# Designs tried in a protein design run: designed miniproteins, single chains, continued (2). Part 23

Each design is a single chain, and the fold is of that chain. pLDDT is the mean over its residues in the fold that is shown.

## One batch from the design tools (miniprotein)

Design m4819
Fold by ESMFold2-Fast:
Structure m4819 (fold): chain A 99 residues (1-99)
Amino acid sequence: SFEEFKEKILEVIDRLFAEMEKATTPEEIQAAADRALQEIVDLINEAKKKGMSKEEIKELIDFAIDYLRERAKQATPEQQEALDRVIDGLEAIKKEIEK
């Protein structure tokens, strides 16, 4: 369901922030962000495969972007840069769905 995918996305983002808090290098922060983006992409593809509409998929992406932006307000500059790349990746996926 839509709510189940929202919960899974929240879990991915919460793990990302926990991993970034434990990271000791910029490379580890980037790796955590890249893994989170891939996990969200995989969840979006699973939702599509299960018959979720384009409109609902776009709502899931917007939900993820908004949650990331809110959490990013308390992030360090290095974390903010990595989070901005995740947000840009999700916005690119949303644009492809709109075509």
Scores: mean pLDDT 87

Design m4820
Fold by ESMFold2-Fast:
Structure m4820 (fold): chain A 60 residues (1-60)
Amino acid sequence: SPEAELRAFLAAETNPKVQAAIKALLDQNPDEETLAGFAADVRAAKTPEEKLAAAQRYLQ
């Protein structure tokens, strides 16, 4: 599931800002479509900056 994928990304993440952003998004209890889109963006991201930018798009 997208939520399980995001939780796996969070467990593997070492950048504290990216960890905080992923946690903040998960804490908002977003719908499955939002979770799937965010998981796809994080999967495509290669740098901490790209991961953080992906998270910021979904935090509002």
Scores: mean pLDDT 80

Design m4821
Fold by ESMFold2-Fast:
Structure m4821 (fold): chain A 96 residues (1-96)
Amino acid sequence: DVEADVDAVVEAVRRAHELLAKRPKLPLSGVKRDDEATLEKFLAGDPVGSVRRLALAHLEQEDAEGVLAAAELLAEILRREGRLDLAARVEAALNA
């Protein structure tokens, strides 16, 4: 299930890069990587699935910066969970 959530976020990042090529935007107010208190508070039960839903919601709104911010948050969650291979996949998608 975590792998399926990661696959969905990686695809969302690809779509976000396509959107940025058409409509560059400034970073929007959304989930901040450094706001760990907020992360712990609302992502406590299912952090990976919660971030996947967040990334897809941003993608539906054509908020490419929000998708990228959610993906960065997912990479940090995966690092904290010790899922380093999955974190590397998300980071590779972000840097493509």
Scores: mean pLDDT 72

Design m4822
Fold by ESMFold2-Fast:
Structure m4822 (fold): chain A 80 residues (1-80)
Amino acid sequence: MEARRPVTDEELEELKAALEAAGFTITSVEKDEDGRVRITAAYPTPASEAERDARNAALGAVLQRLAEKGIDFELDIEEV
């Protein structure tokens, strides 16, 4: 496995844009002592199981792309 690194400001903006395009609202962005970014995002409670699966799949695709780039971050999702 490739070593993971903190997200850059440009990659953070791309990540925020991807999450917002998927229907998420960014509520918080924090950095720890190691420069690791923690993002909290909210999204509307899905109306159906199919919508929940689709949102989870979209989120998984974003996370997989970042993992392939060796980017390390924390993501917390809240339903509203």
Scores: mean pLDDT 73

Design m4823
Fold by ESMFold2-Fast:
Formats: structure tokens, C-alpha cells, sequence
Structure m4823 (fold): chain A 97 residues (1-97)
């Protein structure tokens, strides 16, 4: 995969994570659990792709934010969870500029 293909994939995955996270407030508790696991998976894939580009610090920050997101989502803190995803999206976007 080329550097440009990896950057495009990061952009697509961060948008997908953001859209899914924004939906959390409209979901049932059971649906939120599945959606939260989906968001976590997307953020962890973004972190792996950032690491492949040599953005190790950004990758570790996104992984930490993914763990914080999952913790907040499991605690029922939907607003806090969405904030963590927005921070992860910002970190990824800045790294691939």
C-alpha cells in the first residue's frame, strides 16, 4: 500500500469513527455497546496505519484515546466518549497533513 493510499484509508476510517460515535446518543444501551466496539476497532486501525507511516507518537495518542473512549462509553458517558473520538480524529488529521 502506498503512503497516499494509507493516508486516504486513515481519512476514511476517522470519518467513519466520527459518524458512528455521533450516533451513540441516539442508540439503545445494547446498540451502543456494539457501536462502541466498532468505533474502538476503527480507531485502533487508524493508530496502526499512523505507525506504518512513522507517526509513532500520534499512533500511541490515538490508542490511548481509543481506550479512554471505550471506558467512557462503557460507563454510559456518551458525551465524554464522543469528545475522545473527536480528539483522536484531530490527532490523526494533523499527523497526515
Amino acid sequence: MSEEEIKRKIAILTVAAGVLAAALSFLTPEERKQAAEGVYGLLMEVADLLEKLGHTEAAERVRSLADEFLTAAQAGDVEGAIEKVREAMRVADEAIK
Scores: mean pLDDT 87

Design m4824
Fold by ESMFold2-Fast:
Structure m4824 (fold): chain A 65 residues (1-65)
Amino acid sequence: GSLVRRARDLYNQGKLEEAKEVLEEAIKLDPDNVVAWFLLSQVLKDMGKDKEAEEYRKKGLEVAR
């Protein structure tokens, strides 16, 4: 939805913390949104939070089946 697009725009601007917050909201509204899970994982990795990024990537794979 619009939240994932907003998060991608923020991510492209280097606003990693803001992108994270918008993606967390997107996942709360629709936990089946695979794109939001993988985007959040990428944002966390770029923030240097490698362990958190790996866990969110795994959750995205589970949601994707």
Scores: mean pLDDT 85

Design m4825
Fold by ESMFold2-Fast:
Structure m4825 (fold): chain A 93 residues (1-93)
Amino acid sequence: MAELEALRAEAAALAAEAEAAPETPERLLELVERSAELHERALDVALAALEAGEVDALNAVMGGVSREKLEAARAELPAVREAALAAIRAAAA
């Protein structure tokens, strides 16, 4: 769970950067990419913890999660990322 805690710290730092900086299309694209990378890494860590049998430790950090829900979220992530990037690019045009 130390890796997942480190990812949460990175997410908090990213959120602080978003609050401090003025919003531009270029900045929004950067934030979406970095957010997607952190989310992908967190899902991969959570799935690895389930595979290792660390279910109780994972539940203590994330609450009740299932492999099915984590796998579904992981599979959906590329489409969610592409939709967000497309929306920002359209708004910038």
Scores: mean pLDDT 74

Design m4826
Fold by ESMFold2-Fast:
Structure m4826 (fold): chain A 71 residues (1-71)
Amino acid sequence: MSVSQAELDAAAAITGLAAILAASKAAGDEESARVADEALREAQRLFDEGRYEEARRVALEGMRRVLALEE
């Protein structure tokens, strides 16, 4: 199979966001978990549509939003 750099970059970002979601759930942080879950679902939808650049952007934005909640 031919995999693009954009697909690999998107997959890495989605994996990172999924890890943040798991950590938020383990910590009982319902707000961070909600933000991460919403972003993860949107990023996964875009990835499944082949919109890798948008999927990566949404996943990274979701990670930034969760980090902003800790400040």
Scores: mean pLDDT 83

Design m4828
Fold by ESMFold2-Fast:
Structure m4828 (fold): chain A 65 residues (1-65)
Amino acid sequence: GADDIASSLKKNGIPDAIANAVVDALKSAKDKDALLNAVKEALSLGGTDEQKSAAKTVISILKKE
């Protein structure tokens, strides 16, 4: 669930701000594909290298969960 995903993100070194954005996207998504697209969209805002690196880690964790 959302709590398990948040815990996995934080355990893998994802900053709280990014982990919280993923949880918010999870709560708003209707299905798993919508969730992945929402997470990609949220993490693409601003277009920083840090956000790109975090996006890869988040997507990997979400596919595993």
Scores: mean pLDDT 65

Design m4830
Fold by ESMFold2-Fast:
Structure m4830 (fold): chain A 89 residues (1-89)
Amino acid sequence: SRTSEIFEAAKRIAELLNAGDVEGARKILEEVRKKYGERSAKTAAMLALQIVSEEALPEAIRLALEMGISQGELATILGISKATVSRLR
């Protein structure tokens, strides 16, 4: 299903970011965007943010912001302040 494929993509994005492969993560996001649209790509990015390592979190935050996810949305998803999101960039 679309939901299962988006969750699978989110896991792959997190694994790539944990390995330092930001470009690989971008390619998976582009595949989701082309197949399911922008909203689904943003959902995959938001899900990946919840499962990335602390070491990969700054790169994951930058990637999500590049996709147009706001600092406020990121703060809510991660359970941190907007100021903390800004500092992690």
Scores: mean pLDDT 82

Design m4831
Fold by ESMFold2-Fast:
Structure m4831 (fold): chain A 80 residues (1-80)
Amino acid sequence: MSQKQQWLATLQRLLDRARAVADSAPGLAAEIITGAARLLQTAFNVPQSKIDAIQALVAQGQLQAAIDALQAQVAAVQAS
């Protein structure tokens, strides 16, 4: 796989894990979401404004909304 495909696969695994633990271990889900957002920013140059919006959702405890926002960014990068 290309580096882009490997990082997209990693992002999808992180999102799937965050989704699986969001209700049972919200602190762990928040850490996974934060790591995935950083990977999107560093690997795919996702704008800071999009990362800030996701981090604001995490800070508010809106974990499902944060996961959905990350999934949308992964889909946008995949479509490019």
Scores: mean pLDDT 83

Design m4832
Fold by ESMFold2-Fast:
Structure m4832 (fold): chain A 104 residues (1-104)
Amino acid sequence: LPPLSEEEEKAVSLIVKGGKAYSDGDYDKAIKYFEEALEVARKAGNKRLEAMAYSLLGDVYEKKGDYEKAIELYNKAARLFEEAGQPEAAQLYRDKAEEIKKKS
């Protein structure tokens, strides 16, 4: 990866903290960290980090059983991954949204 800006490093740090909260089962804390990461990624103009934050928010809402919100977040992530030149990641999150839609 090219060197990250301070804002991009902050977004990555927040994603790591959110991931730990998610693993610990603290979904509300995970949401707060991922929402902060999303805001920082937007300020940095980094669509890839913004897409990652949306995808991780989708994972949390899926775990909480909020399938409608998970689908919305995965579709937002997919669009941003596509705009960031990551079509494989975009397809992965479109597929996740479709899979949830089939069972909900």
Scores: mean pLDDT 88

Design m4833
Fold by ESMFold2-Fast:
Structure m4833 (fold): chain A 68 residues (1-68)
Amino acid sequence: LRQQIQEVQQQLVAKVQQLKELEEQLKKAEEEGNKKEAEELQKKIDELREEIAKLVAELDALKAQLAA
């Protein structure tokens, strides 16, 4: 259980790091007026946020099981 929590947490850290990088790229694309690039980056950000939400739900479930 603790190992599963750690694994999910590591995946979350990696995806949150990637999300931050994509958000910075999105700001740059918006500053450059590259609307197509900004839209593609937004799609990637939305997809990554969905993956993060799934991992958060999994982590919460595992932590609840550990606390019970």
Scores: mean pLDDT 82

Design m4834
Fold by ESMFold2-Fast:
Structure m4834 (fold): chain A 76 residues (1-76)
Amino acid sequence: GSEITRYSRNAIDHIRSGDVDSFRRYVDNVVRLSVDYPDTALRQLQVIRDIARSRNRRMAQEASRATRRVTQIVQG
């Protein structure tokens, strides 16, 4: 739903500040909501990862781990 998009936007806002802890909290909320909205969560995590990849390696790694967690949830 709309809450996934809002958490995703907040995660992206924190990429420029380098606040990995806030970024991780918002990404974890996207993962939590992926049970009900898996396709939306995967699309948003892809956007987050692509943006983070050019700006912050640790955030890109966190987004990749989140994508794997969502994939396990939707496949398991």
Scores: mean pLDDT 84

Design m4835
Fold by ESMFold2-Fast:
Structure m4835 (fold): chain A 65 residues (1-65)
Amino acid sequence: SVEEKIRAYVKKEGLDEETFRELMALVHDHKWDVEETIRIFEQMIKGSNGVIPGFGVKHDPSLYL
């Protein structure tokens, strides 16, 4: 399911439950398209020079695009 895919991504990246909830809101806005949601999330990270304050993580977008 979409929820399971987003939970798997969150666990793999070491993100918290709040980030999971935010990603679920993003995937809803993108008609439950998990791949598009991850693409947008990674663009947000690129826009922040690879860091998103609050998520506390820096990751490589090439792993998930």
Scores: mean pLDDT 65

Design m4836
Fold by ESMFold2-Fast:
Structure m4836 (fold): chain A 108 residues (1-108)
Amino acid sequence: MKKDEKISEEEKEKLRAQGERTAMIARLFGLEKVARYIEELVERIETKKDAELFKQAMEEANKLIDLYIEYEDKVLRGELTPEDLARYQKEMEEHLKKIEEIVKKAKE
């Protein structure tokens, strides 16, 4: 709606805290690239557009983390099939690519 409208310091701190928490969780699961991309986006949040891009990246990061948890559960249960492995690799890569595209867009 309004282009380049700045967000409040309270909203920035809230989004920063959410991002830092998600990055920490991603690191605990070995998702280092996800953690790094989210941290990079957190440093760039100044406008409503930045906040929207950050929220989109957070949604993709959460979906990737959920997929990884589901994958790990199947591995631990000895239920992972070659078809499951191929599917999880593809879907996790798709979400990682979306996060990467959001980061590139935020740098423009």
Scores: mean pLDDT 84

Design m4837
Fold by ESMFold2-Fast:
Structure m4837 (fold): chain A 78 residues (1-78)
Amino acid sequence: MSVSEEELEAEILTSLGRMYYALAKQFKSQGNLEEAIESLEKAIELYEKALEILPEHEEAKENLERVKKELKELKEEM
């Protein structure tokens, strides 16, 4: 069983999205709200790119929805 190039690209983008989401949580815990917002926006871009490649990627869809909600809430906090 081999992973397709499309599946691999989607996995890489989803993993990078998770990294930026984790970074955003770290910035938020430190009170660095602007950096947290920038990291959430980057996570959104990465998850959206993953879904362009693999539209049925459940993890990317769920994470995208969560990150969008958190971004909206954080912008309201600033």
Scores: mean pLDDT 84

Design m4838
Fold by ESMFold2-Fast:
Structure m4838 (fold): chain A 55 residues (1-55)
Amino acid sequence: SKAEEYIKKAEKYLDQGNLKKAEKYVKKAIKLAPSNPKIKEKADEILAKIQQQKS
């Protein structure tokens, strides 16, 4: 799905240290699939990792 594609992009940008793009793509994934629990869990995990790196 497009939401899963955005999760993959967010993970790639997070791995590259591009926190701003990682956050942008994870928010796009949530918006496309707000009721999908798997997308929600992966998005929350990515957002938590972004917050950890901002520390």
Scores: mean pLDDT 82

Design m4839
Fold by ESMFold2-Fast:
Structure m4839 (fold): chain A 79 residues (1-79)
Amino acid sequence: DEIKKKAEEVIELLKKAEESDLEEAAKYIKEADELVEEIAPEVTEEDKELVEKVLKAVEELKEKLGEENLAKIAELIEK
């Protein structure tokens, strides 16, 4: 399933962002966001478990990086 593969890529990118410096993390987060935008229109009720896994990965990333680093990453993504 293409949606499942892309969702797994999103989770992997978010995990890589946790282990990376801020500039590299911004790149991985941007790639993950682009994949999410691509699959979002195709997501159905059957994909609830995948959506939950993606949301969990996002929360883990936010907890790992913290508010200050997330603000810096957002600025880097816009550059």
Scores: mean pLDDT 78

Design m4840
Fold by ESMFold2-Fast:
Structure m4840 (fold): chain A 64 residues (1-64)
Amino acid sequence: TPESMGRVLGRHAADHSADRAAAEARLDEYVEKVAKDLNLSPEERETLRRAARAALDETLAAKE
């Protein structure tokens, strides 16, 4: 689902970035590419983005 995929992307962005700014930039690239490749609707894209951002924030918080 878009939500499940978003969570995977968020964790991956956080795990492969030096800091929050880099992780957020990487996440934006992932979300745009996935939404385009899968022809997601605006609603599905927003679900993906929200889930991805939440997972990124959770993963970065856990590293502190």
Scores: mean pLDDT 78

Design m4841
Fold by ESMFold2-Fast:
Structure m4841 (fold): chain A 60 residues (1-60)
Amino acid sequence: SGMLAQAVRDFQGAGPHMLSLKRGELVRILREISDGVAEVQSLKTGRVGLVPRDVLEVIS
């Protein structure tokens, strides 16, 4: 199973594969695409998409 993470700020996805997040929203990191981009699933909505890695703080 993926690591749990929390959005540290609001993020508005502009691209077709990007996911928008609100500060405090919980996600599961499914994979890290690059040093700056992760594919995540929102625990609130179940939606999957790409977000900047710097939006995320890993939690236990």
Scores: mean pLDDT 83

Design m4842
Fold by ESMFold2-Fast:
Structure m4842 (fold): chain A 71 residues (1-71)
Amino acid sequence: SDTEILSIIHELEELKEKYPEAAELLDKAIEAIRNGDFDTAIEYLEKVKKEFPELAEDLEKIIKAVRRLGE
């Protein structure tokens, strides 16, 4: 759903504002989502989760949502 994709992108943009240090990896995840490459998006989100453990809970919810888009 376009609405679900836009919602996920909005949440990732909000995380970029709160955590500018994660912006590069989050931008790569957003670009992958926009291209419909959900597997690549998940790989970048997992990298963010590894490098910024404080974001792990928020990122796990987003990763789960992205996985549903790929089904």
Scores: mean pLDDT 86

Design m4843
Fold by ESMFold2-Fast:
Structure m4843 (fold): chain A 66 residues (1-66)
Amino acid sequence: QNVEALIKALKDEDQTVRSLAARALGEIGDERAVEALKKALKDEDENVRLAAKAALEKIGVEVVEE
């Protein structure tokens, strides 16, 4: 489980790569991803934002502000 590579993938130029990385980080549940996922909540792509929100909720972070 390469959390650091997935965190880097959250900055990828391809929105599909960013969305998949956010989902994978949520499944892993590693707190190291929390800051990067919070930044992904402000992503240009709606699917990336939804994946980041779901991932943060799985890790146990409250997402009440947008």
Scores: mean pLDDT 79

Design m4844
Fold by ESMFold2-Fast:
Structure m4844 (fold): chain A 69 residues (1-69)
Amino acid sequence: SNEELVKLLNELGKAVREGNIEKAKELLEQLVKMGAISEEEKKEILKAIEEGNYDEADRLLVRAYLNSV
């Protein structure tokens, strides 16, 4: 549901701000299971987060979400 998606996105943003990469990966895996992003998009976003490139991670996440609609 849209409510579940919004909750996951908010939790992802919090995990990234806290530097909790393991939690960010878990939340991205949940987004893939929901069909909100693909497995490949998850890998690209996670790589950007791990590299500290949060602007790129946000851009990739928005792009992935728009492609899922």
Scores: mean pLDDT 79

Design m4845
Fold by ESMFold2-Fast:
Structure m4845 (fold): chain A 55 residues (1-55)
Amino acid sequence: SEEEIEKVRKEMLKKTREAVDEAEKNGWSLDELNARLQEIADEYRKKLEEIRKKA
């Protein structure tokens, strides 16, 4: 549903902000930050596919 899509979107934005904050706090390399952001993007894609399967 649209409500589930919106919830997933908000969660991904929150996780993205947390990843950037954690990277700054712990001195991650750009490669490490990019890898983490890619993991978040992949998780978002999978959750959207699951929502589509339920419809």
Scores: mean pLDDT 81

Design m4846
Fold by ESMFold2-Fast:
Structure m4846 (fold): chain A 57 residues (1-57)
Amino acid sequence: MDKAIEEARRALAEVLGQDTADTVEEYLRKVREIRGDEAAIELARRVIAAAERLRRG
């Protein structure tokens, strides 16, 4: 549960910096509260994939 959000934050911090990563982490935590764990995990996975593409491009 928290692992996916932490991985998303870490991946974003590497490509866009800590401030952006912290903002996205807060957003993912809000999605978890409103939409549930599954929605937050799916969004976190998409964020990780996007960060990987940015790092490779």
Scores: mean pLDDT 80

Design m4847
Fold by ESMFold2-Fast:
Structure m4847 (fold): chain A 56 residues (1-56)
Amino acid sequence: SLEDVERGIQMAIFFSEKPIRDLDDLIEMIRKLFPHLNLKPSREEVEEALRRLQAR
């Protein structure tokens, strides 16, 4: 769900050992850190989730 993608973004930022420079870095970090969680967001899903997080 989109809520799972939002959580994945928050966790990727929290557990990131390196600065996330752009959207592509964020997507790669999510895929790298959470393959075991079966969280494989598309670019469009990540952009939508970021938009929602920014609106809060």
Scores: mean pLDDT 67

Design m4848
Fold by ESMFold2-Fast:
Structure m4848 (fold): chain A 75 residues (1-75)
Amino acid sequence: AEEEDFAKMDEISEEVARLVREAQGDPERLRALGDEKIAEMEKAGVSEEDIKLFRSMVEAAANGLRTVAELRAAA
């Protein structure tokens, strides 16, 4: 059972990584791409838990990109 959950988490992680690459360091673009994907997942009947996991990973990635941008702007 946990192995199946890990496989699902790997799929979600790969999707988030793809969106991060498309965003090219822009946290706002990443959030917009993530929101579009979440809307598609909701329409497809994906579980609330999977959607929450995906949202959390997108938020974490977006916060990371924002921190890097702020550090570069301060330098």
Scores: mean pLDDT 75

Design m4849
Fold by ESMFold2-Fast:
Structure m4849 (fold): chain A 72 residues (1-72)
Amino acid sequence: SADAEWAAIEAATLAAFRAEAAKMSLEQLQQVIAALRQMIAQASRSSDPRDQRLAALYQRMLAIAEAELAKK
């Protein structure tokens, strides 16, 4: 189903992002966090279900980046 396909894409994207975020410097994490916040704001203004799914994915990525920043 489309929901199962999206769940698989989301899981793979989050796993890849988690690995990359762990390697980022303090400055890189701050830049990524700022970019994700802008992307969330943009996607959240849309009523399209696809944009709402992207906003949710970006929010999960933001949580990962913020957790990595807290370790620095």
Scores: mean pLDDT 87

Design m4850
Fold by ESMFold2-Fast:
Structure m4850 (fold): chain A 93 residues (1-93)
Amino acid sequence: MKEVIEKIVKELGEAGLSENDLKAVREALEKLSDEEIEEIEKYREKLLKEGVSKNLAIQESLALVADPSVSFEEALKLAKERQKAREKAEKNK
């Protein structure tokens, strides 16, 4: 799973995360089991297909794996609400 972690970190760097944030994400992912990393990639891919940004997709995927009481549907709804809030802020500028 080292290759999956490197791929995620690279994609987040391309999306504009700072070196300190990338290091924190890498350290968080390296503490997870291979099975947890596979679940993160699975959720991240699904969120990206639904139009969620790369940064929000990894954040919500990490939350889903960390808290099994949170459903995928709830995480997707939260991510979309955060994106709508950003769009509304931009429109009101």
Scores: mean pLDDT 75

Design m4851
Fold by ESMFold2-Fast:
Structure m4851 (fold): chain A 66 residues (1-66)
Amino acid sequence: MADELGRELAELLGAENASRVVSKLLKKDEKPSEEEAAKAAGEVPGVSPETARRAGRLIKELLETI
């Protein structure tokens, strides 16, 4: 469920970073793509490209359940 996706995202990025990335994507006029979500997650300091890709997929799924 969406709550589990949010928790996993917080584990990957940190709770504050995850919240900031999701909030940034929610301000867009159009629903963000998985690639856009991964790019936003990759902007978090210390996040690897692999972690950013996984986070991007989780963010896309989370936003699709809202």
Scores: mean pLDDT 75

Design m4852
Fold by ESMFold2-Fast:
Structure m4852 (fold): chain A 105 residues (1-105)
Amino acid sequence: NVPPLLELVDAIAEAAREGADQADAIRKAGEKAIELKASPTIFGAGVGQALASGEKAAALARAALYASDGKLEEAYRDFDRAGLDEEAKKTMIEEAKKLSKFDQS
């Protein structure tokens, strides 16, 4: 689901660029990913394409994917690269863990 993943990445990138409430924007992006039943494998393919279009947006999407896959150290590195603070990182990890719950069932 590459096009839906790009929409997710674009939404995260827009929130980050605007300096809006990152937690709310990230949460809505996470809800969209859950709605689309995105899996780590499908996310990986989409993130590869997003990396060519914007590193910060790609870092956020990749971090969420890593967190949902249980790779918390990699997730924190990409959240840090994206410029998220500690509260936003915690929020993203919790949302990504919820996404992982659907894939682990």
Scores: mean pLDDT 55

Design m4853
Fold by ESMFold2-Fast:
Structure m4853 (fold): chain A 66 residues (1-66)
Amino acid sequence: MVEEAIEELRSLVGRETARGNVITQEAVDRVIASIEDMAKREGLSDEEVAELLRRAARVIRATVEA
C-alpha cells in the first residue's frame, strides 16, 4: 500500500536519526526506488507515481530538518 510505503520511509528515517546515524543520500535513493517500484506494481499512473515520490521526498526532508 502506498500509505504504508510512505510510513515505512518515515519510520526508517526516524529510526536512523534517533540512533545518531547520518542518513546517506544512497540509502534515501534506495528507499525512493523501492517506493517507485511498489507504486508501479500497484498500477499507479505516471502522474500518481510522481506525486508519491514528491510526498516521499517531503517526508525525508521534514524528518531530517525537524
Scores: mean pLDDT 68

Design m4854
Fold by ESMFold2-Fast:
Structure m4854 (fold): chain A 60 residues (1-60)
Amino acid sequence: STEERVEELKKRVKELLEKGGSDKETIESGLKQIEDAKDDKEALEILEKAIEDGEKVLEE
């Protein structure tokens, strides 16, 4: 489901932010913005962009 995909991508973004050295408050703030998205579609778009950008850093 869309809701399950949002949770999966949230976990992935959290892992990428932790690997990048972000503190707990910064990670929680970012996840709060996803929760404040007007619908699951907007949340997915934000999460997919964050993962794409994070994976580009990891490829180096």
Scores: mean pLDDT 70

Design m4855
Fold by ESMFold2-Fast:
Structure m4855 (fold): chain A 60 residues (1-60)
Amino acid sequence: MLKNITKEQLVAIVKNAPESVLELLRELGVPDEVIEYIKEKLLNGKADPEWVAEQIKKFI
């Protein structure tokens, strides 16, 4: 259940499988503009995994 996913689990996904983060965001119904923003930060290596996990948590 996505509502029960922990911040630690999200951090692990961001670190080990950043592409899986994009699929998770699509499944959560996150707006395309927000997904593109997170994607840009992840691919540029400028995103702290904990920060990305906090952004995702706002939609859970």
Scores: mean pLDDT 71

Design m4856
Fold by ESMFold2-Fast:
Structure m4856 (fold): chain A 64 residues (1-64)
Amino acid sequence: MSDLEKENEIVSEILKMIANGESLEKIVEEVRKKAEELGLSDESIEALVEFAKKLYEERKEELS
């Protein structure tokens, strides 16, 4: 699996967790855990975490 495929898998999980109403803290924890399990670099993990935070805030405003 390429890093792009791994990142796409994590993005799908982020979207699923947001849709399920999971807290930001739980989303960040799961993103870090899954990205580490997939062997992504620390830089990629932090980028995915920041993406998750941004997407969560954008979606929270739309859903609240």
Scores: mean pLDDT 78

